# Designs tried in a protein design run: designed miniproteins, single chains, continued (3). Part 34

Each design is a single chain, and the fold is of that chain. pLDDT is the mean over its residues in the fold that is shown.

## One batch from the design tools (miniprotein)

Design m9148
Fold by ESMFold2-Fast:
Structure m9148 (fold): chain A 65 residues (1-65)
Amino acid sequence: VELETEVELSEEEKEKIIRAAEELGAVKVYIDKEGKTTVVMKDGKEFVGENADEALTQAYLDKTE
């Protein structure tokens, strides 16, 4: 999983995001300078949230269906 972030995150937070995204089958997580997060799935689907937690939650709910 590729993590690209423009906000400062701890190594622990980065690992947590990468693990969650990897478990969901995401290939990329992008966090902009305002914290807005885009999660890109291996099938090209994109989930956008105001923060990483929201974007990952949207991806999780889609996968659970």
Scores: mean pLDDT 79

Design m9149
Fold by ESMFold2-Fast:
Structure m9149 (fold): chain A 99 residues (1-99)
Amino acid sequence: MKERVAEILRRALREVKEALPEEYRPLVEELEERAIELILNEPKTPEEKAAQLVLISLAETVEENPTLETRVHAALEIARMFKMVELAKALEELLEKLR
């Protein structure tokens, strides 16, 4: 189950990475690594447990609505959760362009 959630998020974030300017791609890779680690490892804090549930919910949303807009929304929520301010701003700008 957790492996499936991880694979859904990896695919979604790969597509988001391709849609962003090259300078932001390392930040998307960092976000992916942090998200996948949080999914696959046992959460040790209440904050990690809450974050894991958010990631599972986002993966389900992406699988049910497989659009670039939904994937960018998921990436943005994860970036905000991890306080990756610069990446979150770039994702907000990308999301506006998709509308």
Scores: mean pLDDT 84

Design m9150
Fold by ESMFold2-Fast:
Structure m9150 (fold): chain A 89 residues (1-89)
Amino acid sequence: SLAEELRTAFSKQKVLVRDELLETIAEQAEREGVSFTPEALNYIAQIAKEENFSERNLFTLINESIVLAKLGNSPVTPVHVELARRRLV
């Protein structure tokens, strides 16, 4: 599942995120019909670690990445994550 993939990516970066948040994100992605590339999952986890993102900032980053990918009718890629990140600064 997407929640398990996110948990794995965050674990590799030693970032702690609540399972409930990961399940919420996975449910939203499913409702929007959007999948994530492995590269996008790894990049999200890397950003979270490097910028010490709060769960709120992570949720916003991921949701905005989903919206951008859906508008482009594509899976979430590192490009969508980077565009979403830039809108948060």
Scores: mean pLDDT 85

Design m9151
Fold by ESMFold2-Fast:
Structure m9151 (fold): chain A 81 residues (1-81)
Amino acid sequence: AFTPARSVSFVNGNGVEYTVEIAAGDPPRLSFYVNGEKLSPVAQEYLLKELGMTREELIELAATLSPEELAARLEALFKAQ
């Protein structure tokens, strides 16, 4: 079954805007943006490593949490770094 498309945006403690797009699909595809610019695959892996999580864990959170809860969780993770 297709996962509905979602878009989650938040600003970290340094004023940097992050956007995570979860494209509709099975499995859903993830795209990351920093200040409106799409991150390369290498930059995405670096960002996930800084957050201390895998892409699979992020997909699981997106499936479990509402968009608002996901935004709050990601913002907390970025602020904790």
Scores: mean pLDDT 73

Design m9152
Fold by ESMFold2-Fast:
Structure m9152 (fold): chain A 97 residues (1-97)
Amino acid sequence: MIEEIEEIIKEAMVELSKEYDPGLVALVGGAIIAAIKGDEELARKAVEMALSLYPKEEVLETLEALTEKVKKIASEEQAELVEEAAEKVKKIIEELL
């Protein structure tokens, strides 16, 4: 299941990179994948890097856009896990600023 969710997120990242900054998409997607795997330290480091390079508003918009793209291609159960991980990433963003 986790490996399948990771591939779905990567597919959504490729599509989103056509409309958003690929570097930001990679950092946000990496943070979500780390959060799903329970690697909170890696998720935090990815968020810290994103916030050092991009405005908070752009990071949050990219997180929302990526989550919505995943929801369109994932099963309902997989989408719920990604939404939970995205909420954890959003909390880290809010705590760091």
Scores: mean pLDDT 84

Design m9153
Fold by ESMFold2-Fast:
Structure m9153 (fold): chain A 55 residues (1-55)
Amino acid sequence: EELQQALREAGRLRRELEKAGVSDYDEMIAAAKAHPNPLAQQVLLDELEGLRKLS
């Protein structure tokens, strides 16, 4: 479904960023905002926000 697809797309983007060596929070936020799927963008942004709160 739409949410499940967004989760898969967000996960794939995170794996691609990790493979490319992107660990910078700002770069990950920029990549999330550039994602064409708004639900995948929201999923990834929410995950990054959670990581920020754990700091």
Scores: mean pLDDT 73

Design m9154
Fold by ESMFold2-Fast:
Structure m9154 (fold): chain A 91 residues (1-91)
Amino acid sequence: SDEVEKRLKEAIEAGKLADKYYEEGNVLKAIGHTLRAIGSAIEAALILKKQGYSDKEIGEILLEAGREAEKEGAKYAAKSLFGIGEGYLSK
């Protein structure tokens, strides 16, 4: 859905900002954007759950989004998406 796509995009953009601030040594801003990336990824998972997707399907979607984030160089977004996706697959 458009809302899921929006949340996943927000996670990737926040992750890119986290990467930038970690490279600049601005740890406080980097942490803030990392938490935003995690929050947006969790919101995407919750929307998928409300739409009737299984935990396995949610996990697979988030792992796919994580691979896309990794291709875009969004390391902290990819880490967040992989972590949450793996969590859903282990349920």
Scores: mean pLDDT 85

Design m9155
Fold by ESMFold2-Fast:
Structure m9155 (fold): chain A 109 residues (1-109)
Amino acid sequence: MEEQIELLKAHTAAKTYEDRGDNLNAGKAYFNLGLVYFQMGRYKEAAESYEKSVKLDPDSPFAPDSYYNLGLSYFQLGRYDESIRAFQQAQSLGHPGAADNLARAQQKL
């Protein structure tokens, strides 16, 4: 019940900022939307939200976490090639958890 209210709020915020051309706030809102989908086990929608976050603002302070969570989402989907690429981006941006998860994804190929 709580997650559905959070999903509605996160989705509304993301669309509102995107429609206004506010790329920084839209990127953050899509990151938060991805977190809600991930918590719900909706990994495909989580991945799409994190991709939108980094596309709207690739230089954002949320980009390392967005790429990391994108990698986790693809890993849960069994999409190991995309997972590896996302973790490589997270590692390049200094995410501390990326190296271990990159190694795990590479072991699945």
Scores: mean pLDDT 85

Design m9156
Fold by ESMFold2-Fast:
Structure m9156 (fold): chain A 98 residues (1-98)
Amino acid sequence: MAGFEAIREEGRAIADKYIAELEALKAQSSPEDQAIFDEAIAKVKQTLEEGEAAVDYLLELAKTKMSPEEAIRLAERALENMKGMMQKILDEAKKQAE
């Protein structure tokens, strides 16, 4: 249980960090480039929503169909995948605004 709560908290913190960085870049951008960062922020929020749903599903499976250890390991992998996707979203937005 504590492991899943920690993963959720870390996922939210990672998303908040990427959103803050994208908002900072948006504030320094032209009105045309601001649209690029708005789209990137929306994608980060969607990635977090999908990641949270995946963790919730794994938590339910841990009660009936898989070990808590296996479910936590899969949730940690989902968190790492989410972090990688958010980094790509940031990198692509920065490249488009060049």
Scores: mean pLDDT 84

Design m9157
Fold by ESMFold2-Fast:
Structure m9157 (fold): chain A 78 residues (1-78)
Amino acid sequence: DAAAQQAAYDAIQQAIANAANIDPDVQQIYQAMLDLDVSTAQYRQYMAQIATWSQNNDFDSIRQMLQQLQQQIQQRRA
């Protein structure tokens, strides 16, 4: 059902926006994923994981994810 899919998508986007307001590293992760051209499925998976970590106040895991993505970008530029 297209309406149910749209509602789920909107809920995910709202959760991402809320996580970014709590942890500025979330916006940097989003930009890194764009630079790496990740699939929509990977993007949704990563953002769901970030939302879970943010709810658990696990900002260290969010920071580690950012560093891993930044390392991948550096390797592709080398």
Scores: mean pLDDT 71

Design m9158
Fold by ESMFold2-Fast:
Structure m9158 (fold): chain A 72 residues (1-72)
Amino acid sequence: SRKEQAIQQLKKAIEAIKKGDIETAKKLLEEMIEQYSDDAPLVEALKGALMFLEQGDTESALKTLELLLKSL
């Protein structure tokens, strides 16, 4: 399902951040924002996480994505 696909994509982005691969994480989040553009709550959470990564705040980015994952 589309939801299961989003969960797998989120897990992949979280794994990239945990490994310090911020460039891959940003790319994955940007691709998800474009793919799920019709899901306003999902897009806003993904944009928030992306902004945290751009600021070097990996802890807040992880918390945002883990909370989002739990809500799915």
Scores: mean pLDDT 87

Design m9159
Fold by ESMFold2-Fast:
Order: C-alpha cells, then sequence, then structure tokens
Structure m9159 (fold): chain A 94 residues (1-94)
C-alpha cells in the first residue's frame, strides 16, 4: 500500500511528464499522440492498482515512440518522460 507521501511524489512526477508532453505535442503525429496518451493511461492504471506490469507497458510504448523519433526536441522530452516514469516504477517497487 502506497503512503500519502509516495502518492504525492508520484502525482508530481506525472504532472511534470504531462507538461513535457504538452510542450512537444504539436510536433507529434496523431499516431504518436495516441500512443503517448495510451502510455499515460497505463502509468495511471498501474499507480491506481499498484500493478508494475501496467507501468512497464507504459514505459515500453514510450521507448517505441522514442526509437521511431528523429526530432531532437521530441527525443529529449520523451527521454525525460521515460526517466520520470522509471522513478514512479521505483516508488511502486519500494
Amino acid sequence: MLTPEQLKKIRELIEKAVELYNKVKDQLTPEQQKKLETAFSYIWLGVKYNNLKLVEKGIEILKEVLDASTNPEVKQALEEIIKLFEEIKKILES
């Protein structure tokens, strides 16, 4: 069971990831936007149900979008979002 302090930290990490997504959203294709929204949904469900496999699925989708991207600004934002989601995973593993 997550503590209130852990939930607050996870919320802050998700909010930062959403800000990064919004910054580069206009540079993404509609297909990439849908994949990122799916990844965020997996992260949120993983947090809600304390399910690491859902968090891992969200991270995998982001890595696929990163690998397919050639835009340096998009790549930098995706790398930072992945790092934030990996921090969420570490909190859930604790």
Scores: mean pLDDT 86

Design m9160
Fold by ESMFold2-Fast:
Structure m9160 (fold): chain A 87 residues (1-87)
Amino acid sequence: SMEEIEEIVKEIIEEIEKMVKEKASPDERWAKMREIAERVVKELSDEEIEELIKLLGKKSKDFSEEQQKLLRAFVLLLQELRAQRKA
């Protein structure tokens, strides 16, 4: 549902903001992004993932350059996992 997509988007945004603020290591950032991306691909349909990516773009307009880089890495990982699973 759209409500579930909005909740996941909020979680992703809050985690990116937290990891950047706390200066998480590259390994910590990768592990957290992978955990969330794997869960998203498992739980959401292909159509819902497209809606999630669009909403992430809309909700991240005020992101810093560092936060934007992490978000782009997350979206690329999400798209890669989708291609591998073809759910």
Scores: mean pLDDT 84

Design m9161
Fold by ESMFold2-Fast:
Structure m9161 (fold): chain A 72 residues (1-72)
Amino acid sequence: SASERLKAQADLRIGSTEGVLDIHEAVINLVKQKVDLSPAEVAELDALLQQRRQEAQRQIQEIQAELAKQLA
């Protein structure tokens, strides 16, 4: 159905956003494991990751809101 297609498209967009965030998290964790970082540098990386998580959550909420509007 048209509703099923719209849901599938939204799921793909959400999955893509989550996938990008997972890659960023993996890279930051790899850097933390391989490099002897100062507490200040660790805090900076943690802040960057939190910022990216907030952005991803906002994008996902926007996609969900668009889908809800299209299904109404």
Scores: mean pLDDT 87

Design m9162
Fold by ESMFold2-Fast:
Structure m9162 (fold): chain A 99 residues (1-99)
Amino acid sequence: GVAEAEEVVERVREILRENVAGPLTEEARARLRAELEEALRRAEQGDVEAAARAAALELALELAEEEGREATPEAIEEAARLLLEYAERARAERAARAA
């Protein structure tokens, strides 16, 4: 449900806040935006892992703009894995209800 999705997003934001590489520079912002664009392009082609990575990058950019700090690449990858796990679980629950 919506509450479960909100809980996953909150956990992802916490991971990104706890694992910072440093201040958000203009170069870091440009790099993160380029990575997001590539992830979105791959997601549009049906790459579900890229869709999860795009969601993690969107949250990382939002948080970086809010707090002026960049999350580590490792934190972004962990966030993407959590979002993918949630998406797969939600898909499995829908399939189970259809059976």
Scores: mean pLDDT 83

Design m9163
Fold by ESMFold2-Fast:
Structure m9163 (fold): chain A 58 residues (1-58)
Amino acid sequence: PAALTAEQEDIIKKFAAAYAKDTGVPEAAVIDGAKQNVKTEEDVEKLKGLLKELGIDV
């Protein structure tokens, strides 16, 4: 199903917060876009990789 786990949602929120701080885009808009694109565990792992590249621990 398309439902995200609490861990996956936390990762998306961390990414959205970092992206919003850097770009000024509202976190809610980034979260919505991320949830639309991140549906599998593989997508979450890719997002974790991006966070690590940005220096953010997850």
Scores: mean pLDDT 73

Design m9164
Fold by ESMFold2-Fast:
Structure m9164 (fold): chain A 65 residues (1-65)
Amino acid sequence: AEEEERRRRRAEELLKRVEALSAQITQMADSGQPIAPDVLQQLQQQMQRLQAEVARLAPELAELE
């Protein structure tokens, strides 16, 4: 159905953002610069929120990641 396709595409978009945030955290760690604890926590919290949204829209995609 159209709704299923729409939810799946939205979930894929959110998964790409999760990947981008994960890469950003890795880059910060690799830079050797001191990372403010609140900044790291905000990025991790945002990633968790995006993953929860993916699970809501397309549970099968969330489980495969």
Scores: mean pLDDT 74

Design m9165
Fold by ESMFold2-Fast:
Structure m9165 (fold): chain A 64 residues (1-64)
Amino acid sequence: ASGTYRLTALEDVTLVGDPPLTLKKGESVIAHDVKINDDGFIEGDIEGHGRAKLDASKVKIEKL
């Protein structure tokens, strides 16, 4: 199911999008329309940035 989440970087992580966005360890973003895939990736609309894909193992996920 899609939802709104806070994603907090557990390590430096690059969100794959156009342009790419690098979150430093401890930084957080709000993601809308989040889909968590069985292959360990998250896709979502990053507030203020746009659509991105990232490794779910590198972030703390909190449902809002």
Scores: mean pLDDT 80

Design m9166
Fold by ESMFold2-Fast:
Structure m9166 (fold): chain A 60 residues (1-60)
Amino acid sequence: TDNDVDNMINDMIDGMNNTITAGNTVTDNLNTDGNTVDDDTMVDNMNTGINDMNDTINNI
């Protein structure tokens, strides 16, 4: 069974989705009011997505 490969791919996709979600949140806030999210919160959201992606890729 290719379960190990499937798990690795799913983990990578999850990390990428977390990064995309962080980016979309920033974009939505910029398009809506520009001030819905503080700079610190924006950076934290981006760092969380990037860290999740890096951790997932490094574990492949």
Scores: mean pLDDT 62

Design m9167
Fold by ESMFold2-Fast:
Structure m9167 (fold): chain A 71 residues (1-71)
Amino acid sequence: SASGGRAALGMIARDAAAGRLDPAEAAEAVTQLGKKGLLSPEQARAAAERVAAARDGAEAATELRKSMDEV
């Protein structure tokens, strides 16, 4: 569901902002949300690509929070 995908993105954003996930790890977590059906394949791909391009966890968290508005 949209609310489930949004909540999951929020958890990944929190972990990235706290330094527990680097951008590559956060991008993989987003890809898994798409495989679980919590995000559409298109939403998961777009979000994972933006997150993977982030320079650090703080930027990855910012991109994840933007993606939450699309879900």
Scores: mean pLDDT 83

Design m9168
Fold by ESMFold2-Fast:
Structure m9168 (fold): chain A 68 residues (1-68)
Amino acid sequence: MEARYTEEERAALREAVAALEAATADSSPQEQFDAWRAWFLSQGFSEDTATAVARILTAELARRRAAA
């Protein structure tokens, strides 16, 4: 992400990510990736940035599952 965020904006982003994680908890990793990519595109991110961020977040969830 190439944007600077305030603490309030970062908190809102964390809440949005947590809500997306909860909403896609029963989804496959591919469905989670697609949902998150679509959300970032709706926020005005470029396709490349939205794809990169969605991959990072999907990988973080996979890492947590592997560590459990």
Scores: mean pLDDT 70

Design m9169
Fold by ESMFold2-Fast:
Structure m9169 (fold): chain A 65 residues (1-65)
Amino acid sequence: SMESLIQAAKELSKLVEENADEEAVKAAERALTRAILTQDPAAALAELGKVLDEALVAKARELLS
């Protein structure tokens, strides 16, 4: 769902800002990537752009690279 996708992106951003453990950051990256790939990735990124800050959208794009 879009809510799960948004929450995954916010969680990753928060963990990075808090200098969390590498394992926690990797788990959040996996969760976000999985949420995007469960949908059409292009459509998911477009919808994220409507409701999230540019920084979080940029991070999501990076994870798909």
Scores: mean pLDDT 74

Design m9170
Fold by ESMFold2-Fast:
Structure m9170 (fold): chain A 118 residues (1-118)
Amino acid sequence: MEAKKKKEEEEKEKEKKLETMLKKLVEMLKAVIDYVKNNPDAPDEEKKRFAAELMREMARELLPIDPRMEEVIELLDRYLETGDEAALEEAVKLLLELLKPSVELAKEKGVTAEELKA
């Protein structure tokens, strides 16, 4: 009985971490969409810079959950300081790879795009 309860708690803790990552991703995406919607005439560079700053803040909040977020932060800092588009592309690619398990968990639980909007 005790050993079974400990395994269930360990699985729940892993699931909570993935849910936290998913919630932060959805919050960041909503903020980017709202910025673009409210600032349609803003230059693409300004929109990219805003998205990069939000991704950096999210990566900092997720650093205690996944230490690989430090590499995402370093790549985003390079883009924000130098305008290096390759650094932004690498940061987005790495971030998507790190968030993939959270997205798969959402699919497994039957969470639809409509539920993520609410």
Scores: mean pLDDT 77

Design m9171
Fold by ESMFold2-Fast:
Structure m9171 (fold): chain A 56 residues (1-56)
Amino acid sequence: SAAERIADFLVEKGLLSEAAAEELKARMEADPSRAVEIMAEFGLPLTRATLERLAA
């Protein structure tokens, strides 16, 4: 899923722990329309690189 890909990317970049990434993935899969809001709740920087990954 897109949520799984995003969560894996964030762990690879050291932006999230594996535990936080699983929580993020679960929340995004439950409500994909709120993906950006959910990422903000986790304190993730919404940089151009992060947004490009989310859009891809």
Scores: mean pLDDT 71

Design m9172
Fold by ESMFold2-Fast:
Structure m9172 (fold): chain A 102 residues (1-102)
Amino acid sequence: SELVEKARELVRKLAELMTSDPEKQKALIAYFDRHIDQLAALAEKGDEQARERLERLAEISDALLGLKTKEEQIKLIREEAIKLGMPENASLDTMLFTVAVG
């Protein structure tokens, strides 16, 4: 699925923003991929909220790849995490994790 592949690209990028440690990135990506697979399974069964979340993850993925600076990428992620109910003063890592599993 194109939506699933774009969502996987997004969570890989989020893991990279969370840590420079390749082993920690692999663990985060594996965790996020399981969550994306759960959303995909729910969407296939007709869960509209799961489908909308996958579509939004794909949109964020496309937007994030179009941004030239880490500052712009972080700003987009913070805005998306706040839309999911995170407080403005939440840590960057918490915001990145929330967007990935939201």
Scores: mean pLDDT 88

Design m9173
Fold by ESMFold2-Fast:
Structure m9173 (fold): chain A 63 residues (1-63)
Amino acid sequence: GPLLERLERLLTRHVILHGTRLSRAEALALLQEAGFSRARAEAIVAKLPDEATAAEVMAAVQA
C-alpha cells in the first residue's frame, strides 16, 4: 500500500546516503516520515535488532 511504497523509497534513500544499517532511532524516524503512527512505528522498532537492514525493517512491517 502507499505507506509501504513510501517507506521503501525512504529506506532506499537512507541506504544510499548513510549506509546499509539503521539504528532503532533512524528506523523510528523513517517509519513516522512514511506515515506510520508513533505507536505503530514504536511497535515495529521493538522487533528490530540494535542495527537493522532496510530488508529487516520492511519484513518487520509486514509480519
Scores: mean pLDDT 86

Design m9174
Fold by ESMFold2-Fast:
Structure m9174 (fold): chain A 100 residues (1-100)
Amino acid sequence: SEEEELIQRIRTGLELARLMLEIAEAESLEEVREILKKRGMEAKDEEIKEMKEWAKKNKELIEKVLEKLEEAVKRIEEGRDAREEMEELEEFGEEIEKEK
């Protein structure tokens, strides 16, 4: 159903937001490699550095996205409408794209 597809997309976004926050909080590029490896991901040294720099710069935005995704999941699981939370997430997505 559309609801199941929406829930799955939100959960995927939640996992990505959590990953980016862990990367932002990592003390070294080596810790970023370990975080990625634990999740079955491999990246080149250049990509790891770029991910860390982007995540550190955008930490506050990542935290806001994470909070909204957690609220959206909670509302949907309680059988409530999450349209407002989803609209705000779309706006954050546009802000992230603009910062590239």
Scores: mean pLDDT 77

Design m9175
Fold by ESMFold2-Fast:
Structure m9175 (fold): chain A 103 residues (1-103)
Amino acid sequence: GGLSDFNQGVALFNQGKYDQAIVYFDRALTGIADPGLQASIYNNLGDANFKLGKYETAKRWYERAIKLDPDFSDSWFNLGIVYDRLGNHDLSNSYFNRANDLR
């Protein structure tokens, strides 16, 4: 667990190996106590699931990220993209506006 598994997950994600990246991101949650780093892992789990077309699963991970770190602009922006893909354009616009306000 911890940062080593997180770094391996990022490397696998960058190679397009999203299913393998998820395994390492799940492992990374073991031994990471910092809320900001946990929020980053939740966001990366969202990204990997999004790339696999698992939009509902991606949405749940991004929601966990913003609950843990409400200032995490990337997760707000990514929720906007997910809601757009799910056909909820009003919520999509609300999340994009929030992401922009956070910079």
Scores: mean pLDDT 89

Design m9176
Fold by ESMFold2-Fast:
Structure m9176 (fold): chain A 80 residues (1-80)
Amino acid sequence: MEVPSPEEVEGALEQVDRLLAWALETVSDPALRAWLEAQTRELKALLREAARTGDPAVVARAQEVFEAMGARLKAHLEAA
């Protein structure tokens, strides 16, 4: 039952920012762009809360948000 280290959280935040930048260069749909920006904001908040509290439920929620973002982006790229 490992709580992410501060180093892992910082790395995750950097990866999330890079993924969003790449996605926004690729995606022109305003609704999907707005959704990705909102989900990225929520994911970053959850990652910071997980680092602060060590709550496994917060870690699980962050994982769910990240997986949902990846699945939606993959589906969009495969369909378009």
Scores: mean pLDDT 77

Design m9177
Fold by ESMFold2-Fast:
Structure m9177 (fold): chain A 74 residues (1-74)
Amino acid sequence: ERRKELAQRFAELIREIDKYMEKLDPETREKYRKRVRELANKFSEAISNGDFDKAEEVLRELERLVEEAKKDAG
């Protein structure tokens, strides 16, 4: 169930960043949405390829993005 665990972690990080993004101005929010979309595409590709190490790298990038959004949100 490695694939399922990674997908659940990804979904939780997306929910968390969405909360912070709601507090951002529209221009800053759009920049984060573009980066989230890029990471979502990379994650889906890694999972489809069975590259779980790459999927975990993408999750770490998303975790860093969540921390950036949290700081920007105040």
Scores: mean pLDDT 87

Design m9178
Fold by ESMFold2-Fast:
Structure m9178 (fold): chain A 115 residues (1-115)
Amino acid sequence: MTVEERLDEFAARAPSMSVEERIEEAVRLVREYASAPVEDLTRLVAQLVAVFVRERVPREAMIETVLRIAEVLREEGVPEEDIETVVDAALHVLLHRGALSKEEAEELRKEIEEL
C-alpha cells in the first residue's frame, strides 16, 4: 500500500477509534514506513498528527503520540537528522493549528532529544 492509501484509511477510521487505538495505529503505521524516504515519512507523520488535531484528541495524547513516534524511529534505525525533520514537521502542524503552544513544542523537542 502507498503512504497516501494508508493515510486515507486511517483518516476514515479515526472518528470510530478510541484515543488509545488512534495512538497505537499511528505508531504502527510509522513503524511500517520507517524505511521509506524521509519525504514520505515526514508527510505520513504530519498528516497523522493533522488527523489527531481534526479529531480534537487531548493535548497529552498528542504529546504521547509524537514521543512514541520518535522512539519507534530510533528503534528502527532511522538517522537522527531524518528523525529531526519528521519531528519538526509534526510540531509545525501542531503549532500552526493551535494544538500546542510554542513553549510546549520546545519542551517536547527537548524531551525527544533526551530519549
Scores: mean pLDDT 84

Design m9179
Fold by ESMFold2-Fast:
Structure m9179 (fold): chain A 67 residues (1-67)
Amino acid sequence: SPLQERIEKLEKLIKELKKDIERMKEMANDPSLSPTMQSLFRMVAGSNEYLLERLEKELERLKKEAS
């Protein structure tokens, strides 16, 4: 169904975003990077975590509609 295809696409997007957040957190804790660069990656990771929460809420809404 179109709704199921939308759910599957959103699940894939969420998985990729989680991987990106994990990489950014690793960079934020990399001692070879400057404190400024570490802070930048920490800030970007936080912004993406906020986006992730919004996408997970949308996924839950769509799953309830599919039930």
Scores: mean pLDDT 89

Design m9180
Fold by ESMFold2-Fast:
Structure m9180 (fold): chain A 92 residues (1-92)
Amino acid sequence: FEELKKELVEALLAGDEEKALELLKYAFENLTSEQVIELFEAVEEAALKSEKALKTLEKILEKLKEGNTELDKFLANKLEDIIEKVKKKKGL
Protein backbone atom coordinates (compact mmCIF):
# COMPACT_ATOMS: atom_id res chain seq x y z
CA PHE A 1 0.00 0.00 0.00
CA GLU A 2 2.75 2.53 0.96
CA GLU A 3 4.52 1.84 -2.36
CA LEU A 4 1.27 2.38 -4.29
CA LYS A 5 0.64 5.68 -2.47
CA LYS A 6 4.21 6.83 -3.19
CA GLU A 7 3.99 5.85 -6.88
CA LEU A 8 0.67 7.69 -7.29
CA VAL A 9 2.07 10.90 -5.75
CA GLU A 10 5.21 10.64 -7.92
CA ALA A 11 3.07 10.12 -11.06
CA LEU A 12 0.99 13.22 -10.21
CA LEU A 13 4.12 15.32 -9.59
CA ALA A 14 5.60 14.10 -12.90
CA GLY A 15 2.40 14.84 -14.86
CA ASP A 16 1.98 11.16 -15.80
CA GLU A 17 -1.82 11.15 -16.24
CA GLU A 18 -2.01 7.59 -17.60
CA LYS A 19 -0.03 6.02 -14.75
CA ALA A 20 -1.84 8.07 -12.08
CA LEU A 21 -5.25 7.05 -13.47
CA GLU A 22 -4.26 3.36 -13.64
CA LEU A 23 -3.04 3.48 -10.01
CA LEU A 24 -6.28 5.19 -8.86
CA LYS A 25 -8.44 2.55 -10.58
CA TYR A 26 -6.29 -0.26 -9.15
CA ALA A 27 -6.59 1.23 -5.66
CA PHE A 28 -10.39 1.49 -5.82
CA GLU A 29 -10.69 -2.15 -6.95
CA ASN A 30 -8.09 -3.68 -4.58
CA LEU A 31 -7.80 -1.53 -1.43
CA THR A 32 -9.92 -1.29 1.74
CA SER A 33 -12.13 1.78 2.31
CA GLU A 34 -9.63 2.97 4.97
CA GLN A 35 -6.71 2.73 2.52
CA VAL A 36 -8.70 4.52 -0.20
CA ILE A 37 -9.35 7.41 2.23
CA GLU A 38 -5.61 7.62 3.02
CA LEU A 39 -4.80 7.55 -0.69
CA PHE A 40 -7.17 10.44 -1.48
CA GLU A 41 -5.70 12.41 1.45
CA ALA A 42 -2.23 11.96 -0.09
CA VAL A 43 -3.61 13.08 -3.48
CA GLU A 44 -5.12 16.22 -1.88
CA GLU A 45 -1.82 17.01 -0.11
CA ALA A 46 0.16 16.60 -3.36
CA ALA A 47 -2.23 18.95 -5.21
CA LEU A 48 -1.99 21.54 -2.40
CA LYS A 49 1.83 21.55 -2.59
CA SER A 50 2.27 21.26 -6.38
CA GLU A 51 0.64 23.14 -9.27
CA LYS A 52 1.81 20.32 -11.58
CA ALA A 53 -0.01 17.71 -9.46
CA LEU A 54 -3.18 19.85 -9.43
CA LYS A 55 -3.09 20.28 -13.24
CA THR A 56 -2.49 16.54 -13.66
CA LEU A 57 -5.58 15.81 -11.54
CA GLU A 58 -7.63 18.26 -13.66
CA LYS A 59 -6.56 16.42 -16.83
CA ILE A 60 -7.41 13.03 -15.28
CA LEU A 61 -10.82 14.43 -14.29
CA GLU A 62 -11.45 15.46 -17.92
CA LYS A 63 -10.63 11.91 -19.10
CA LEU A 64 -12.89 10.35 -16.44
CA LYS A 65 -15.81 12.61 -17.44
CA GLU A 66 -15.53 11.17 -20.97
CA GLY A 67 -15.68 7.62 -19.55
CA ASN A 68 -18.86 5.52 -19.51
CA THR A 69 -18.29 3.23 -16.50
CA GLU A 70 -19.63 3.65 -12.95
CA LEU A 71 -16.02 3.53 -11.72
CA ASP A 72 -15.13 6.44 -14.03
CA LYS A 73 -18.08 8.45 -12.66
CA PHE A 74 -17.21 7.63 -9.04
CA LEU A 75 -13.56 8.64 -9.46
CA ALA A 76 -14.57 11.79 -11.37
CA ASN A 77 -16.81 12.86 -8.47
CA LYS A 78 -14.05 12.22 -5.92
CA LEU A 79 -11.36 14.06 -7.91
CA GLU A 80 -13.70 16.98 -8.64
CA ASP A 81 -14.32 17.36 -4.89
CA ILE A 82 -10.58 17.26 -4.14
CA ILE A 83 -9.78 19.77 -6.91
CA GLU A 84 -12.51 22.19 -5.71
CA LYS A 85 -11.31 21.89 -2.10
CA VAL A 86 -7.67 22.52 -3.09
CA LYS A 87 -8.57 25.53 -5.28
CA LYS A 88 -10.66 27.02 -2.46
CA LYS A 89 -7.75 26.64 -0.01
CA LYS A 90 -5.39 28.29 -2.53
CA GLY A 91 -7.80 31.17 -3.15
CA LEU A 92 -8.48 30.05 -6.72
Scores: mean pLDDT 77

Design m9181
Fold by ESMFold2-Fast:
Structure m9181 (fold): chain A 102 residues (1-102)
Amino acid sequence: MSEEEIKKKEEEIEKLIEKAVAELKELLGIEDEELQEKIRETLRELAKAIIEKDVDAVNEAVAKLFDLLEPYLTAKDREKFNEILTPFVEQAQELAEFIEKL
């Protein structure tokens, strides 16, 4: 069950990443497909780093994400941005805790 459960949680995280990219595209008016792909890749790197509990990789992925989005973020958009990212970060953290208990 543990291996199957991990796979299901990883699939859920990928769905949440796609949702986050779509919501960020709408919120920030990002029409650049290359930027959208970089955001998607960075969110995937962040999720993986959280799951692996690699603090240095988490910090690097967060820095990359903010560098990509900072030109588009106002103070109000920052609050909405956090709301968009919260579900996938929580799911990645839950998977990390689950793996630690194995």
Scores: mean pLDDT 75

Design m9182
Fold by ESMFold2-Fast:
Structure m9182 (fold): chain A 79 residues (1-79)
Amino acid sequence: SNMERAAALLDGLAGLAPTSEVAAAFRAASQAARNGDREAAIAKAREGLTLLERERHRYSPELFAELVAAAREAIALLE
């Protein structure tokens, strides 16, 4: 399902996150998606994306673009 695909992407993003704050947001989003709470999943995924964008200086431009694309894909699957 789209919720399961979004949860998998969000869990993957949490594993790749360099900070506990970004990891926690994407993990919370994945958990909400697995629980069927679409609104909470979207809110936490957007929080994770915002935190990821604040940390963009820690990544190569190419890696940052890939992570942002994956986060946006997860949000689109939840919408």
Scores: mean pLDDT 83

